Designed miniproteins, single chains, continued (5). Designs and how they scored, part 106

Each design is a single chain, and the fold is of that chain. pLDDT is the mean over its residues in the fold that is shown.

## One batch from the design tools (miniprotein)

Design m19925
Fold by ESMFold2-Fast:
Structure m19925 (fold): chain A 97 residues (1-97)
Amino acid sequence: MEEEKRFEEAVKLLDDEDLLARLKGVGTLIEFLESEDEEIVLKALEEIPKVLEVINEIENELVKKALIEKLKKALESLLKSENEEIKEKAEEALSLI
C-alpha cells in the first residue's frame, strides 16, 4: 500500500543530514501511530527511540514541546488498543519520554 512506501521514506528521513528533513520524518511517523493498520503502527512504535533522538536535537523549546506532546497523545491513545502487542510497545515507548 501507499502507506508502506510513505513509512519507508519517513524512516529514511530520520537519518538525513538536514534537521528539517529529520523533523518531517518524525511528524510522519507520529501520524502512523494513528493508522488503522496495526502492522504499520507496530513498525512505527519500533522507531520511537530514533524519533526521540531527533526531537532531542531540536534547539527551539516550543517546537520540541509540541512534538513531545503530540507523541505522548498518540502513544496514550494506543494504550486503549485491543491489540496487546501494540499496548505493550506503547507502554515501553511512553517509559522513554
Scores: mean pLDDT 84

Design m19926
Fold by ESMFold2-Fast:
Structure m19926 (fold): chain A 68 residues (1-68)
Amino acid sequence: SQEEIAEEVREALAKLGFSDEVVDVAYHVVYKYKASREEANELVEAVGKAANDMEALAVIREFAKRLE
């Protein structure tokens, strides 16, 4: 389900040490745009390369634009 995919993203990003704000925004993007498991995995990998929360949020915004 879409909730399951979004929860997997939340857990993965929290485990990587990102803030609740980053985790929640990523969850909402994955849920809202109905990202596939493959797309969700790409998002987690891209966010995981960010040095801080600000960069992570920028990555999530660009990912959301590509899902439109």
Scores: mean pLDDT 85

Design m19927
Fold by ESMFold2-Fast:
Structure m19927 (fold): chain A 69 residues (1-69)
Amino acid sequence: GLSEEEIKKIEEEIKKLEKKIAALEKQLAALKAAGAPKSTILDLEIEIGMLYIELGVLKLVLEKGKKAQ
């Protein structure tokens, strides 16, 4: 299982990633309000989607690591 230090590091990475996603979602809302090109909006939506996948993987690793203790 994961050590307490490894759990803390993963929790810190999750927090940083959630903050990054929130900032990008705010930028996406601003771009949509400003009538930005569809390609620009799509590129940012793809980036946000990839970060959500990364977040899901980190949360899964954390859950499995905690259960193994």
Scores: mean pLDDT 85

Design m19928
Fold by ESMFold2-Fast:
Structure m19928 (fold): chain A 68 residues (1-68)
Amino acid sequence: SAPTQIAASEEERERTIKETRELAKDNEELMKKLEEAIKEGAPFSDIESLLLAAAVYKVVDEKLKKKA
């Protein structure tokens, strides 16, 4: 009686939003984009793109910290 694949995708979206917030919390631009996407009801693909951007940011930030 539980919803099918569509409801599972919505749960995945919520999880992706949470992970994106944790990864991007030190990046004001990414946090702003995430909040805008949430307010506008952006599709999961947009949220997933922000997750990828946040992950890339973390890798770059770690490299920059090693030079500071």
Scores: mean pLDDT 74

Design m19929
Fold by ESMFold2-Fast:
Structure m19929 (fold): chain A 74 residues (1-74)
Amino acid sequence: KEEQEAAAKLTALDLRLVGIELGVEFGDITPEQARADAEEILRDAEKLLEKYKDNPETVAAAQRIIARARELIA
């Protein structure tokens, strides 16, 4: 069940990140809003990484989300 919860949370973060990426590309959200939203996703992904650090699949997925969020923040 913990693994299913991690997968669901990672999927939610991934969908949020896609929404931010597309919103910036099409001008639906400001760069400032995108940065704030990406910072929230980064924090949530880092919490998942720490909680599930012994699960390689979860760690890999969280690291991918962290990398993408950092690109939006930079």
Scores: mean pLDDT 82

Design m19930
Fold by ESMFold2-Fast:
Structure m19930 (fold): chain A 69 residues (1-69)
Amino acid sequence: MSMPKLTPRQIAMLELAKKILENGSVTPAELREIARRTGLSVGTVRKMAETLLTLSDETLKNLIKTIEA
């Protein structure tokens, strides 16, 4: 089917969750890059990153599995 399975929000969440699992944080430059690529505002991506940073590694892994299913 012609529509992408992942929304821009889901793509941003995947990239943010992976960066947090790898580095424990996301830089302002990485937030801007994700925002530009997904078409979301930097403020939206930053808020998503702040939310994901409050989650456990287990919750982040489950989120990645759910989106990539």
Scores: mean pLDDT 79

Design m19931
Fold by ESMFold2-Fast:
Structure m19931 (fold): chain A 86 residues (1-86)
Amino acid sequence: MTLRVTFRNLSQAQKNAILAYAEALRARGYTVTVRVDGDTVTVTIEGLTVEQMIGEALRAIGLGLDGAEVEIKIDGDTLEITVTFP
């Protein structure tokens, strides 16, 4: 299963924190692809079990601030999450 998380409306400090999060995932042995586009960072994690996907999805949502908007979409074996910072 694949988890794709798109973080939007990021400050530079928030962007740096998300990039550090992605590197920590790679260090733990996950297959991670990162795309940066302005104030948006997309982190794609592949080869997950259902349990790993749920755990990582909850962690990713938890990176949002109070008032962040969260959108969730399921497409086959891919869980897509968009976290829009305030």
Scores: mean pLDDT 82

Design m19932
Fold by ESMFold2-Fast:
Structure m19932 (fold): chain A 68 residues (1-68)
Amino acid sequence: MKIKVIALDEETVILETDKDGTLILPNGEKIKIKGSIKMSVLDLLYSKLVIDGKEYDVTSIVEEVIVK
């Protein structure tokens, strides 16, 4: 599993995954991810990612941060 974050600016990032998953936002909303999603930095910091039935804190599994 490869999880990458691309920082577009101070407030906006792209989260990339090599597997399909479900993002659980801090407000409890669930968003299905296929490869990538654009989101706020605040949502990224406090979200969870479910891949193959296992839940992860997004910040604990980020392998690489790329600045564009």
Scores: mean pLDDT 79

Design m19933
Fold by ESMFold2-Fast:
Structure m19933 (fold): chain A 60 residues (1-60)
Amino acid sequence: AADAAGARGQATADLVARHRPEVEELIKKLEEEGKSDLEINTEVSRFLAARIAADRAAAA
């Protein structure tokens, strides 16, 4: 059922899917830099949150 929370969730999931290749490249870069699993997860979360926020700000 589509409600406001469901619509926001789908929009977020769509944005995550759109940025998936960038996230995969970031993970590779961090792994090559010898980052720990925790550091990789933290950086990926920050990167994805920033991208989602930027996309939402740009979207009408």
Scores: mean pLDDT 71

Design m19934
Fold by ESMFold2-Fast:
Structure m19934 (fold): chain A 61 residues (1-61)
Amino acid sequence: SLLAEAEAALRRYLADNPNASEEELEAATRVLAHHLAEKYGISVEEALRAVEEARERVLAE
């Protein structure tokens, strides 16, 4: 699913970038949203909402 793929991508990014700043994580979130929007044929806004939900779930752990 879109959300599961976003979570997996964010977990991988944080594992590869353990000292990422909030700005770097935000930039990665935007890049991921554009990628998923193209892949799933949805708007960047819709993809960004899914990536933001995934980010909240990943960071709550």
Scores: mean pLDDT 83

Design m19935
Fold by ESMFold2-Fast:
Structure m19935 (fold): chain A 109 residues (1-109)
Amino acid sequence: SEIEELKEEIERLIEELRENPPTTLEEFRARAEEAKKLFRRAKELLKQSTDVEEAKELVRLLEELHEVLAEQAIALAERFPERAEEILALVQELNDLLQEIRDIYDALV
């Protein structure tokens, strides 16, 4: 299914982030943009989902992806305090998308 393929893509990004954490704001911004595209695709697929259990697993993976990026953002912001507001704003944008996704999932029950 398209959701199963997306889950594999999210799992791959999580693995890549854990193995090669971004060390610059530019690298972090690129990874946040990749995550944002996956979140937007998840939002579209969830609106058409008929498998609540598969949808639940997708949401869990998106929550894990957000958590990994949030942890890395905090570490990066501590290293570059002059850029902290910009770094944390990227994570907040992902959190806002995650809340929209949770609302869609809740509507599926």
Scores: mean pLDDT 88

Design m19936
Fold by ESMFold2-Fast:
Structure m19936 (fold): chain A 60 residues (1-60)
Amino acid sequence: MLTREQIEELARRLGISPEEAARLATEVALLRLQGYSQREIAERLGISQANVSLILRLLE
């Protein structure tokens, strides 16, 4: 799970609220667990593949 600091950094990087960043991170994690590729996750969530990669890196 992401720390508060990681959520805040993600929010700053994407220009969104911490609440929106936390939701995006959770949705990315769930879709990855279901076996979706970074590209498919990006298309489903309406964000760039680069943002999906960033979120997945923070989850490590």
Scores: mean pLDDT 81

Design m19937
Fold by ESMFold2-Fast:
Structure m19937 (fold): chain A 65 residues (1-65)
Amino acid sequence: VSEEELDREVTVALGEIYLALGKIDEKRGNKEGAIESYQKAIELFREAGDEEGVKFAEENLEKVK
């Protein structure tokens, strides 16, 4: 695996972590925390070129806003 591909995979994994944090915050009633985590996930997925991740994070953000 090339270094650039490895960096992309790490960025996607970090985006997935922020998605999970956003869902945890939603379940706890922390709307502000959920919004912040979903926004970070969207940025990370965009940088990685993960269009499906961006869409999924945006859908979750729209539901909580």
Scores: mean pLDDT 81

Design m19938
Fold by ESMFold2-Fast:
Structure m19938 (fold): chain A 79 residues (1-79)
Amino acid sequence: AKGVIELESDSVTKTTAALIATVGIAIEYGASVSSKISGNKVTITITHPDLEKVKKAIEDIKKYAEKLGLKILKVELFD
């Protein structure tokens, strides 16, 4: 299973904090993570055989990003 979340930030510091938190969240759920930065946009991909783990990781990433004041542009889940 795969989850993709796209974030937008006007702050390099907030983007960096979100990426560090994303790695920690991925480790917590035993998921793999990849990220891509393009200007103010950050695309994070979470991969795990269990869709529930992907969903929980994406939910935690979304909550953390929202707490930091980052805009969530899209979320996609693939089984």
Scores: mean pLDDT 83

Design m19939
Fold by ESMFold2-Fast:
Structure m19939 (fold): chain A 80 residues (1-80)
Amino acid sequence: SMEDLLKKAKEYLEEVKKLKEEIEKTTDETEIMNLLSKAQGILGEMIRIYNLGNRDPELVKILDEIQKIIDEMLDIAEKK
C-alpha cells in the first residue's frame, strides 16, 4: 500500500540521517567506506520504492532529501 511505502521511505530517511551523523564523527577510512556503502544501498531501495509508488510526490520529496544527504556525506568523506 502507499501508506506502507511512505512509512518505509521515512524510515530510510531517518537511517540516512544517522549515517551522516556517524560519518561526521569518524576519521577511519574503513568506517567511512562502510557508511557510504550503507547509504548507497538505502538509495537503491528508495528508487525501488519510488517506482512501486508510481512516482508519488511525497515519495519524490523523500527520495530527493535522501539524495541530498548522501551527496553531503560524499563531500564530508572527500574533505577527510
Scores: mean pLDDT 87

Design m19940
Fold by ESMFold2-Fast:
Structure m19940 (fold): chain A 76 residues (1-76)
Amino acid sequence: MNTEKIKEAFREAAKDVKDKTDYSQALDIFKKAIDILRKNNEDQSGIDKLIGQANGIVRNGSGQDFVDFLLTFIGP
């Protein structure tokens, strides 16, 4: 899956979000971005890897770690 397509989906999912550093809003952005990637018929194995990475961070890291992960796609 193309890195630019991932970034575009995350930026689209985040465009109207007031606080991208809020954990609950960051989770909603992630869910919307995954939905966009699926609707655009992007590579499912790439999507599964992205979900697995996010789940690992949610289980083992802090809410800030998840926000930081999300911001790598959206930018500051």
Scores: mean pLDDT 80

Design m19941
Fold by ESMFold2-Fast:
Structure m19941 (fold): chain A 72 residues (1-72)
Amino acid sequence: DRVVRRLEELARRREKEGDTESASALRIAARQARRGRAVGALEATADWLEYQGDLETAEEVRELAEEAREEE
């Protein structure tokens, strides 16, 4: 559950920064990862974060999507 744990950490950080929308998106991605639907959900979340201008979090989420692919 490294991917899930990291997504929840990112969500908590964004919530503390007042970015409730990004935090919500990251929590949804964590929920999908727990259900074994990580790759598609993470890629969609990263694209959305990039569109919102959060390039740093988008890059981290893309790295988590690659990790999820390695887990099959």
Scores: mean pLDDT 78

Design m19942
Fold by ESMFold2-Fast:
Order: sequence, then C-alpha cells, then structure tokens
Structure m19942 (fold): chain A 84 residues (1-84)
Amino acid sequence: MKALEEEAKRLYELAKEKAKEALKAIEEGDAEKAIELLREAAKLLTEAMKLKAEAEGKKELIPEIEKKTEEVLKEDEKIVKELT
C-alpha cells in the first residue's frame, strides 16, 4: 500500500515536469510538441491516480479516472491548438 502511494507521488512529479515542458512548447509556438508532452503528462497523471485509488482500496474508481482524464486531455489539446 505505501509503496503504491510512493510510486503515485513519483509519477505526479514526472507529470509536472512534462506539463512544464508542454507550457514551454506552447510559448515557442510548437503545438505538435506541446500536445505530445500533454499526452505524456496525462498518461503519467492517470497512472498516478489509478495507483492512488488502488492503494486506497477504491479500484472501482479506476474507469471513472480514465474517462475523466481522457476528457480533460481532449479539451487541453483543443486549447493548445487555439493558442498556437
């Protein structure tokens, strides 16, 4: 349980790094790179949330986490394309 929580925290930190790099790509006008980095960040964040749910014994929330993360990613991709 604690090991899953520690892995989730590690993935959250990696997701933040990717999100920061995506913001830099937006600033540089590179929509394609920004979208790729946002997808990587979303994947890491989704995995972190799934591991946290698993550690808390709430595995039933995993499908909802995956669905919500996919919806947010689609909206983020749209915003990046509009800003770049």
Scores: mean pLDDT 77

Design m19943
Fold by ESMFold2-Fast:
Structure m19943 (fold): chain A 58 residues (1-58)
Amino acid sequence: EVKEYAKKAIELIEKGGTMLDILNAVSKAGLASGDSSLPVLAAEDQKKALERLREIVA
């Protein structure tokens, strides 16, 4: 599930989803991975959030 949430968040960021959808998906990925900073990172710097999410999927 962790990798599935991360993949969904990556897809939303890359394809230009709404900020609400992105934050929702990133929050789920963060909760599942234990990284509570992910939603804040996504709001401040989507590129860095994307890099972290790709690390979770790898």
Scores: mean pLDDT 78

Design m19944
Fold by ESMFold2-Fast:
Structure m19944 (fold): chain A 71 residues (1-71)
Amino acid sequence: MRLYELDLEVAPGKAEEAVRILKESPVKVLDYEVDGDRIRAIVEATPEQLADLLRKLAEAGVLKRATVREI
């Protein structure tokens, strides 16, 4: 598993839904912070688990932009 920093820009009013999807995913959430429509999270995941998470967020219509950095 790898450590990633996620910077997620979500649709207005969709931060709680995005956090729910994040917590229900198989990624291990080590920390997260919500600031309006922006979510920053530190997660431990395989590349495949991370890709699936981002796909689910996009398909739910809650994700506008994602920036991913491997730590």
Scores: mean pLDDT 86

Design m19945
Fold by ESMFold2-Fast:
Structure m19945 (fold): chain A 75 residues (1-75)
Amino acid sequence: SEAEKRRQRAVDEVARLMREKAGLTPEQVERFRAAVDAGDVTEARGLYVEAMEKMSPEDAERIGRALREALLAKA
């Protein structure tokens, strides 16, 4: 439960940064959240890479750290 809440907060932070810093559409952000929830690493990584191309290196590193935390959160 706590690990799930922590993971959800990390996913929400990544989604927020992708929207605010990379200008991803709400549909792209929802696809990212769905991919992470489903364990679809290929889809999640694709959307993350697209976001990285549209933001500063500092924002990309911040998102990368948050995404690693989300993926490493265990039940």
Scores: mean pLDDT 74

Design m19946
Fold by ESMFold2-Fast:
Structure m19946 (fold): chain A 55 residues (1-55)
Amino acid sequence: SAEEYYRKAKHYLNFQGDIEKAIEYYKKSLEEASNDSEIGALSTIELGIIESLLK
């Protein structure tokens, strides 16, 4: 589910320090989320922040 992928992304980011895996799971969360979902919005925001840090 979108929520499970979101939680995995947060785990990789906060506990493993694996930014590449975090990005992968945020993208998977967005693929599973509906356009109007809170999880979709949160994944979009957090992915945007991470991508801005990698430029």
Scores: mean pLDDT 79

Design m19948
Fold by ESMFold2-Fast:
Structure m19948 (fold): chain A 76 residues (1-76)
Amino acid sequence: EIEELLEEIRRLGEEAEERLRAGDYEGAAEVFERMAELLEKLAELYEKRGDRELAELARRAAEEARRLAEELREKA
């Protein structure tokens, strides 16, 4: 499941970049919100298997994704 989440997060990152290039700030914000949800899920899975450092990195990434989504919504 961790590998599946990482692949989905990677695909969402590519989609967010495409939406940003198109000037679709609201669509990009939605993608970053989705990424944040998956990153939180990833953090829970890392924590559960004892990978505390990876869990913390995933949580920081989720916070950053939410921050970006908020900034993009202000531009939309």
Scores: mean pLDDT 85

Design m19949
Fold by ESMFold2-Fast:
Structure m19949 (fold): chain A 58 residues (1-58)
Amino acid sequence: VKELADQALEAAKKAINSDDEGQAKYTKLTVELYEKVYELDPELAKKLAEELEKLGNE
């Protein structure tokens, strides 16, 4: 589960640092991985959401 959360965070970072196509791809992957983490470990998903918000916030 933590591995999925780490992958989601990594995908989010790649989305931010990628071109247009990569950004769309990694954003989708981030959301999918986040949903999986939420299903398996809601507490970890909450922490992940906070990290993702910090990365994606303006």
Scores: mean pLDDT 76

Design m19950
Fold by ESMFold2-Fast:
Structure m19950 (fold): chain A 65 residues (1-65)
Amino acid sequence: GEAAVEIIVRNTGASEEFARELVERILAGASVEELAEILTEKLGVPRRLARGVVREARIALAEEL
């Protein structure tokens, strides 16, 4: 999970706490679109970048399995 947290923090400037909450939402089955909207609304991250970050975090989590 640490690689996914690092990807989110590095690309969005989010706190580690916020990034960990986002990772928990990914693991709970939240969609890329829902999570990208949260990043856009809460952190002002452009939607295209937000979608990319969520996809990379999901890949990092899958590779740990």
Scores: mean pLDDT 82

Design m19951
Fold by ESMFold2-Fast:
Structure m19951 (fold): chain A 90 residues (1-90)
Amino acid sequence: DYEERIKKNPKDAQALIELGSELFSKKKYDEAIEYYKKAIEYAEGRLKAGALRNLGLVYYEQGKIDEARKYFEKAAELGYEEAKTLLEEL
């Protein structure tokens, strides 16, 4: 249970990303954004790049194209090469 992991360790970046992804799959976009933003605060390297990419995808699904572009660019800067393909689809 990712919620229990976060209650025990609020800086558990992996658990924050996974809970954000569960919320995103349920179309709870605002809640997913909150968890991905928290993950970005505590994550480094590949985890941070992944959280930035996922945050960009949530904004894209909401039609917030400028926000989606911003976060895909940040993910690509951190080495998330798949974010470059996402930028081309905007």
Scores: mean pLDDT 85

Design m19952
Fold by ESMFold2-Fast:
Structure m19952 (fold): chain A 80 residues (1-80)
Amino acid sequence: GVGDVSTGIRYLQQGDYDLARRYAQRALRSNDIYVRQVAQGILYYIDGDYDRARFYFRLALTSNDPRVRRNAQRGLSLID
C-alpha cells in the first residue's frame, strides 16, 4: 500500500537500497496502479535507470491521493 512506498522512498533517501527494494517489491502487490508506479520508480532508480524512474514517478503524480503524489515528488527530487 501507500505505507510500503513511503517506507521504500525513506530507505532510498538514506541509501539503504536493499530495504528500499524490499518495500518497493511489497508495494508492487498493491491494487492501486499509482502505488505500483511509485514502486517501479524506486526499483528503476536502484538499478541506475533514472530515465525510467522519472517516467514512473511522473505517472504517479496523476494520482488523486496526496500521499502517493508526495512520494512521487520525493522520488523525483532524488534524481535531480
Scores: mean pLDDT 91

Design m19953
Fold by ESMFold2-Fast:
Structure m19953 (fold): chain A 70 residues (1-70)
Amino acid sequence: METISLQEAIERAEELIKRGENTEAATNAKRLLTLLLNRDEEGLLALLREKGASEEQLARARERLAALRA
């Protein structure tokens, strides 16, 4: 299940934060995964555009969000 996969990734990021390893990158990853888990499609796409995502990357993100809704 996609929700379980996202949750596992969030838990991994939380563990990195708790260990004090790569805290900034882990925090950023957790934010992205949380937006995806909450199905904030517009928020996630806007964030990816702001970070310089290509049209191909945006298309993949849209496909994953559509799969989460299905």
Scores: mean pLDDT 68

Design m19954
Fold by ESMFold2-Fast:
Structure m19954 (fold): chain A 89 residues (1-89)
Amino acid sequence: SERNKRLGAIYQKMADELPSASDLERDIMASMAVMTLTVLALAAEREGNLEAAEYYRRQADRIADAANAGDVAGLAAILREIAAFEEAA
């Protein structure tokens, strides 16, 4: 869908920008990604798509963990995985 393509593009752009971003910019991007994934999980759960809801919650946790660890490469990899998931939907 157009929505899934837009979401994929946003996550891909975040992943591409991440290596050159400041620590503050990375914190903001990670926080935004966690928030959007949490909202997507709630929407999926309301629609009865429990598999998608579990996926989004798991990715939100992975992003939070990578950000807290300062793992820029890991954070970028997770964002690219989410972008690919949205593009395939």
Scores: mean pLDDT 86

Design m19955
Fold by ESMFold2-Fast:
Structure m19955 (fold): chain A 61 residues (1-61)
Amino acid sequence: MSTEELRREVLELYRRYVEALRAGDAEGAEALVREIERLFGQLSEEDRVAVLDEWQAEDDA
């Protein structure tokens, strides 16, 4: 799997996590955060920083 593909998947999971929280689906949100953490561990340090920057941008919107 490419690093860009992995980064895109992590961002998509984060969006689903936010949606699950808004829907009150605590179990779904917990499952999503575990998968995010697992994929995050596969990213390089540089890619992890880039993903966090994108999450901050979405959180501020």
Scores: mean pLDDT 74

Design m19956
Fold by ESMFold2-Fast:
Structure m19956 (fold): chain A 74 residues (1-74)
Amino acid sequence: LRGNAAWALGKIGDERAVEPLIKALQDEDEYVRFAAAFALGEIGDERAHEPLRKASKEDSSEAVRSEAGRILGV
C-alpha cells in the first residue's frame, strides 16, 4: 500500500482507535456498541470486518446488528 506521510500518520491514529472501538462492541450499553460500530464503519479499517460481522449476527440489539450489517453491505 502506498500513501504520503499525512495518510500514514492518520492510519496509525485510526489503528489506535480501532482496537478500543472493537472492545467497545462488547460493551454492556447498547448505545456504546452502536457508536463503536458506526465509528468503525467510518474508519473503514479491515481489522474491524470480522468483529462487525460477529456483531451483525450475535448482538442483542437490532439497531447494532443493522448498523454492523449496513457497514458490511449485508
Scores: mean pLDDT 71

Design m19957
Fold by ESMFold2-Fast:
Structure m19957 (fold): chain A 92 residues (1-92)
Amino acid sequence: DRDLGLAFKRLGDWFYSQGLPEAAIVNYRRAAELLAETDPAATAEALTNLGKAYLALGKPEEAIEAYERALALDPENEEARANLEKARELAA
């Protein structure tokens, strides 16, 4: 399942790079589900990238949830923390 989770994370990264954030979200959600029990670091990365994809779609509330989950797994993730602050400003 870890290898499959990492494959979905890579697919999400590719879709995001192609300007397809909706497709990226689907793949990042699946990655986070598959990695949750086996790889907290990769789960935090998938959740951080999920938040970025939500921000690209103008969904700051969903981005906040994703970044808070990422920071619960990796409290020192500066990208997730900075983007969480930005998402909170956009949601206000």
Scores: mean pLDDT 89

Design m19958
Fold by ESMFold2-Fast:
Structure m19958 (fold): chain A 80 residues (1-80)
Amino acid sequence: SIVEEARQELKRTRPDLPEEYIELILKSIEAYLNKDIESLEEYLTKLIEMHGKAKGWSEKETKEVIEKAKKILKEELNAS
């Protein structure tokens, strides 16, 4: 499985990342491959929330990053 190979590579190259974060990345890859945009947006939102919390971002800053990421995702998908 491409997802399982990606899990092993992430654990090898980025042992600093929490397991929950790695699982969200893998779910994002799977959603992308399945063209499941709704799930991809959900997993991306969770990834940004976890990153923002770890970096001490405010709720406002975190929401602004999420909105920008969703906009970029929609623009990239519409360009294809």
Scores: mean pLDDT 80

Design m19959
Fold by ESMFold2-Fast:
Structure m19959 (fold): chain A 58 residues (1-58)
Amino acid sequence: GPLYRAVRDFTAVLPDSLALKKGDIVEVLKEVNDDWLRARNLATGEVGLVPAAALEPV
């Protein structure tokens, strides 16, 4: 999927959420809704839900 960069840290607070550090590159796997994406963090290899507002295109 398309590559995005984390604009902020995000702590995994919900079941199936993905933790991010600012500057992490993620691959978007699925748009779940307008606010949440399923993504893979390329630094960790982990997959989960992230807020779309925490990401920008690379």
Scores: mean pLDDT 83

Design m19960
Fold by ESMFold2-Fast:
Structure m19960 (fold): chain A 61 residues (1-61)
Amino acid sequence: SKSAEEGRELMRRGERPPLTPEQEEILREIASTLRRIGDAIQAALAAGKPAPAGPVPAEPP
């Protein structure tokens, strides 16, 4: 809608100077890492908790 587009323009004008390419890259790396962690947690939850049935104790990461 027109209101949404106007809001974005106002945000750009009132926003701080644009991020540097290095800062954008760092943000992408953070987003990628969070995504990977989330996927790993979801996979573990879907598969169920690993129960150590053997004589060896479970070790933390």
Scores: mean pLDDT 66

Design m19961
Fold by ESMFold2-Fast:
Structure m19961 (fold): chain A 61 residues (1-61)
Amino acid sequence: MDALIAELAAVTASLPPQVATQIAKALMEGDYEKALKLAEEHLTPEQVEKIKEILKKAKAA
């Protein structure tokens, strides 16, 4: 989990802290759909793909 949260933080570093915190909270709560939706609204398609990889790893861990 910790390594995945760090990867998520790196991808969301360009976002306002409030938005990055909401994505992290959704991920910690297991609400992957909410985390993905927030990422799609605020990040580039390339960054969204990285979030999808992080979510796959989190779900498998």
Scores: mean pLDDT 73

Design m19962
Fold by ESMFold2-Fast:
Structure m19962 (fold): chain A 70 residues (1-70)
Amino acid sequence: HMERVERAREALGPIWEEIERYAKEKGLSDEAVTLALMTATLLLISGEDPETAREHALRVLDKAAEEEGL
């Protein structure tokens, strides 16, 4: 569990930056960013690999963009 937490911490920084940049480029709400970050964080803590967590977070942003009519 502790190894997963440490790995999650190391992976979260780059994923956070990518989510924030993507959301700004698409004009998405702060709520969409928060949901994507929560998704990535939960997956990483649950033992998912960083790439899969990143992909799921970006899908959350894509869905938000569709729902916001972007």
Scores: mean pLDDT 76

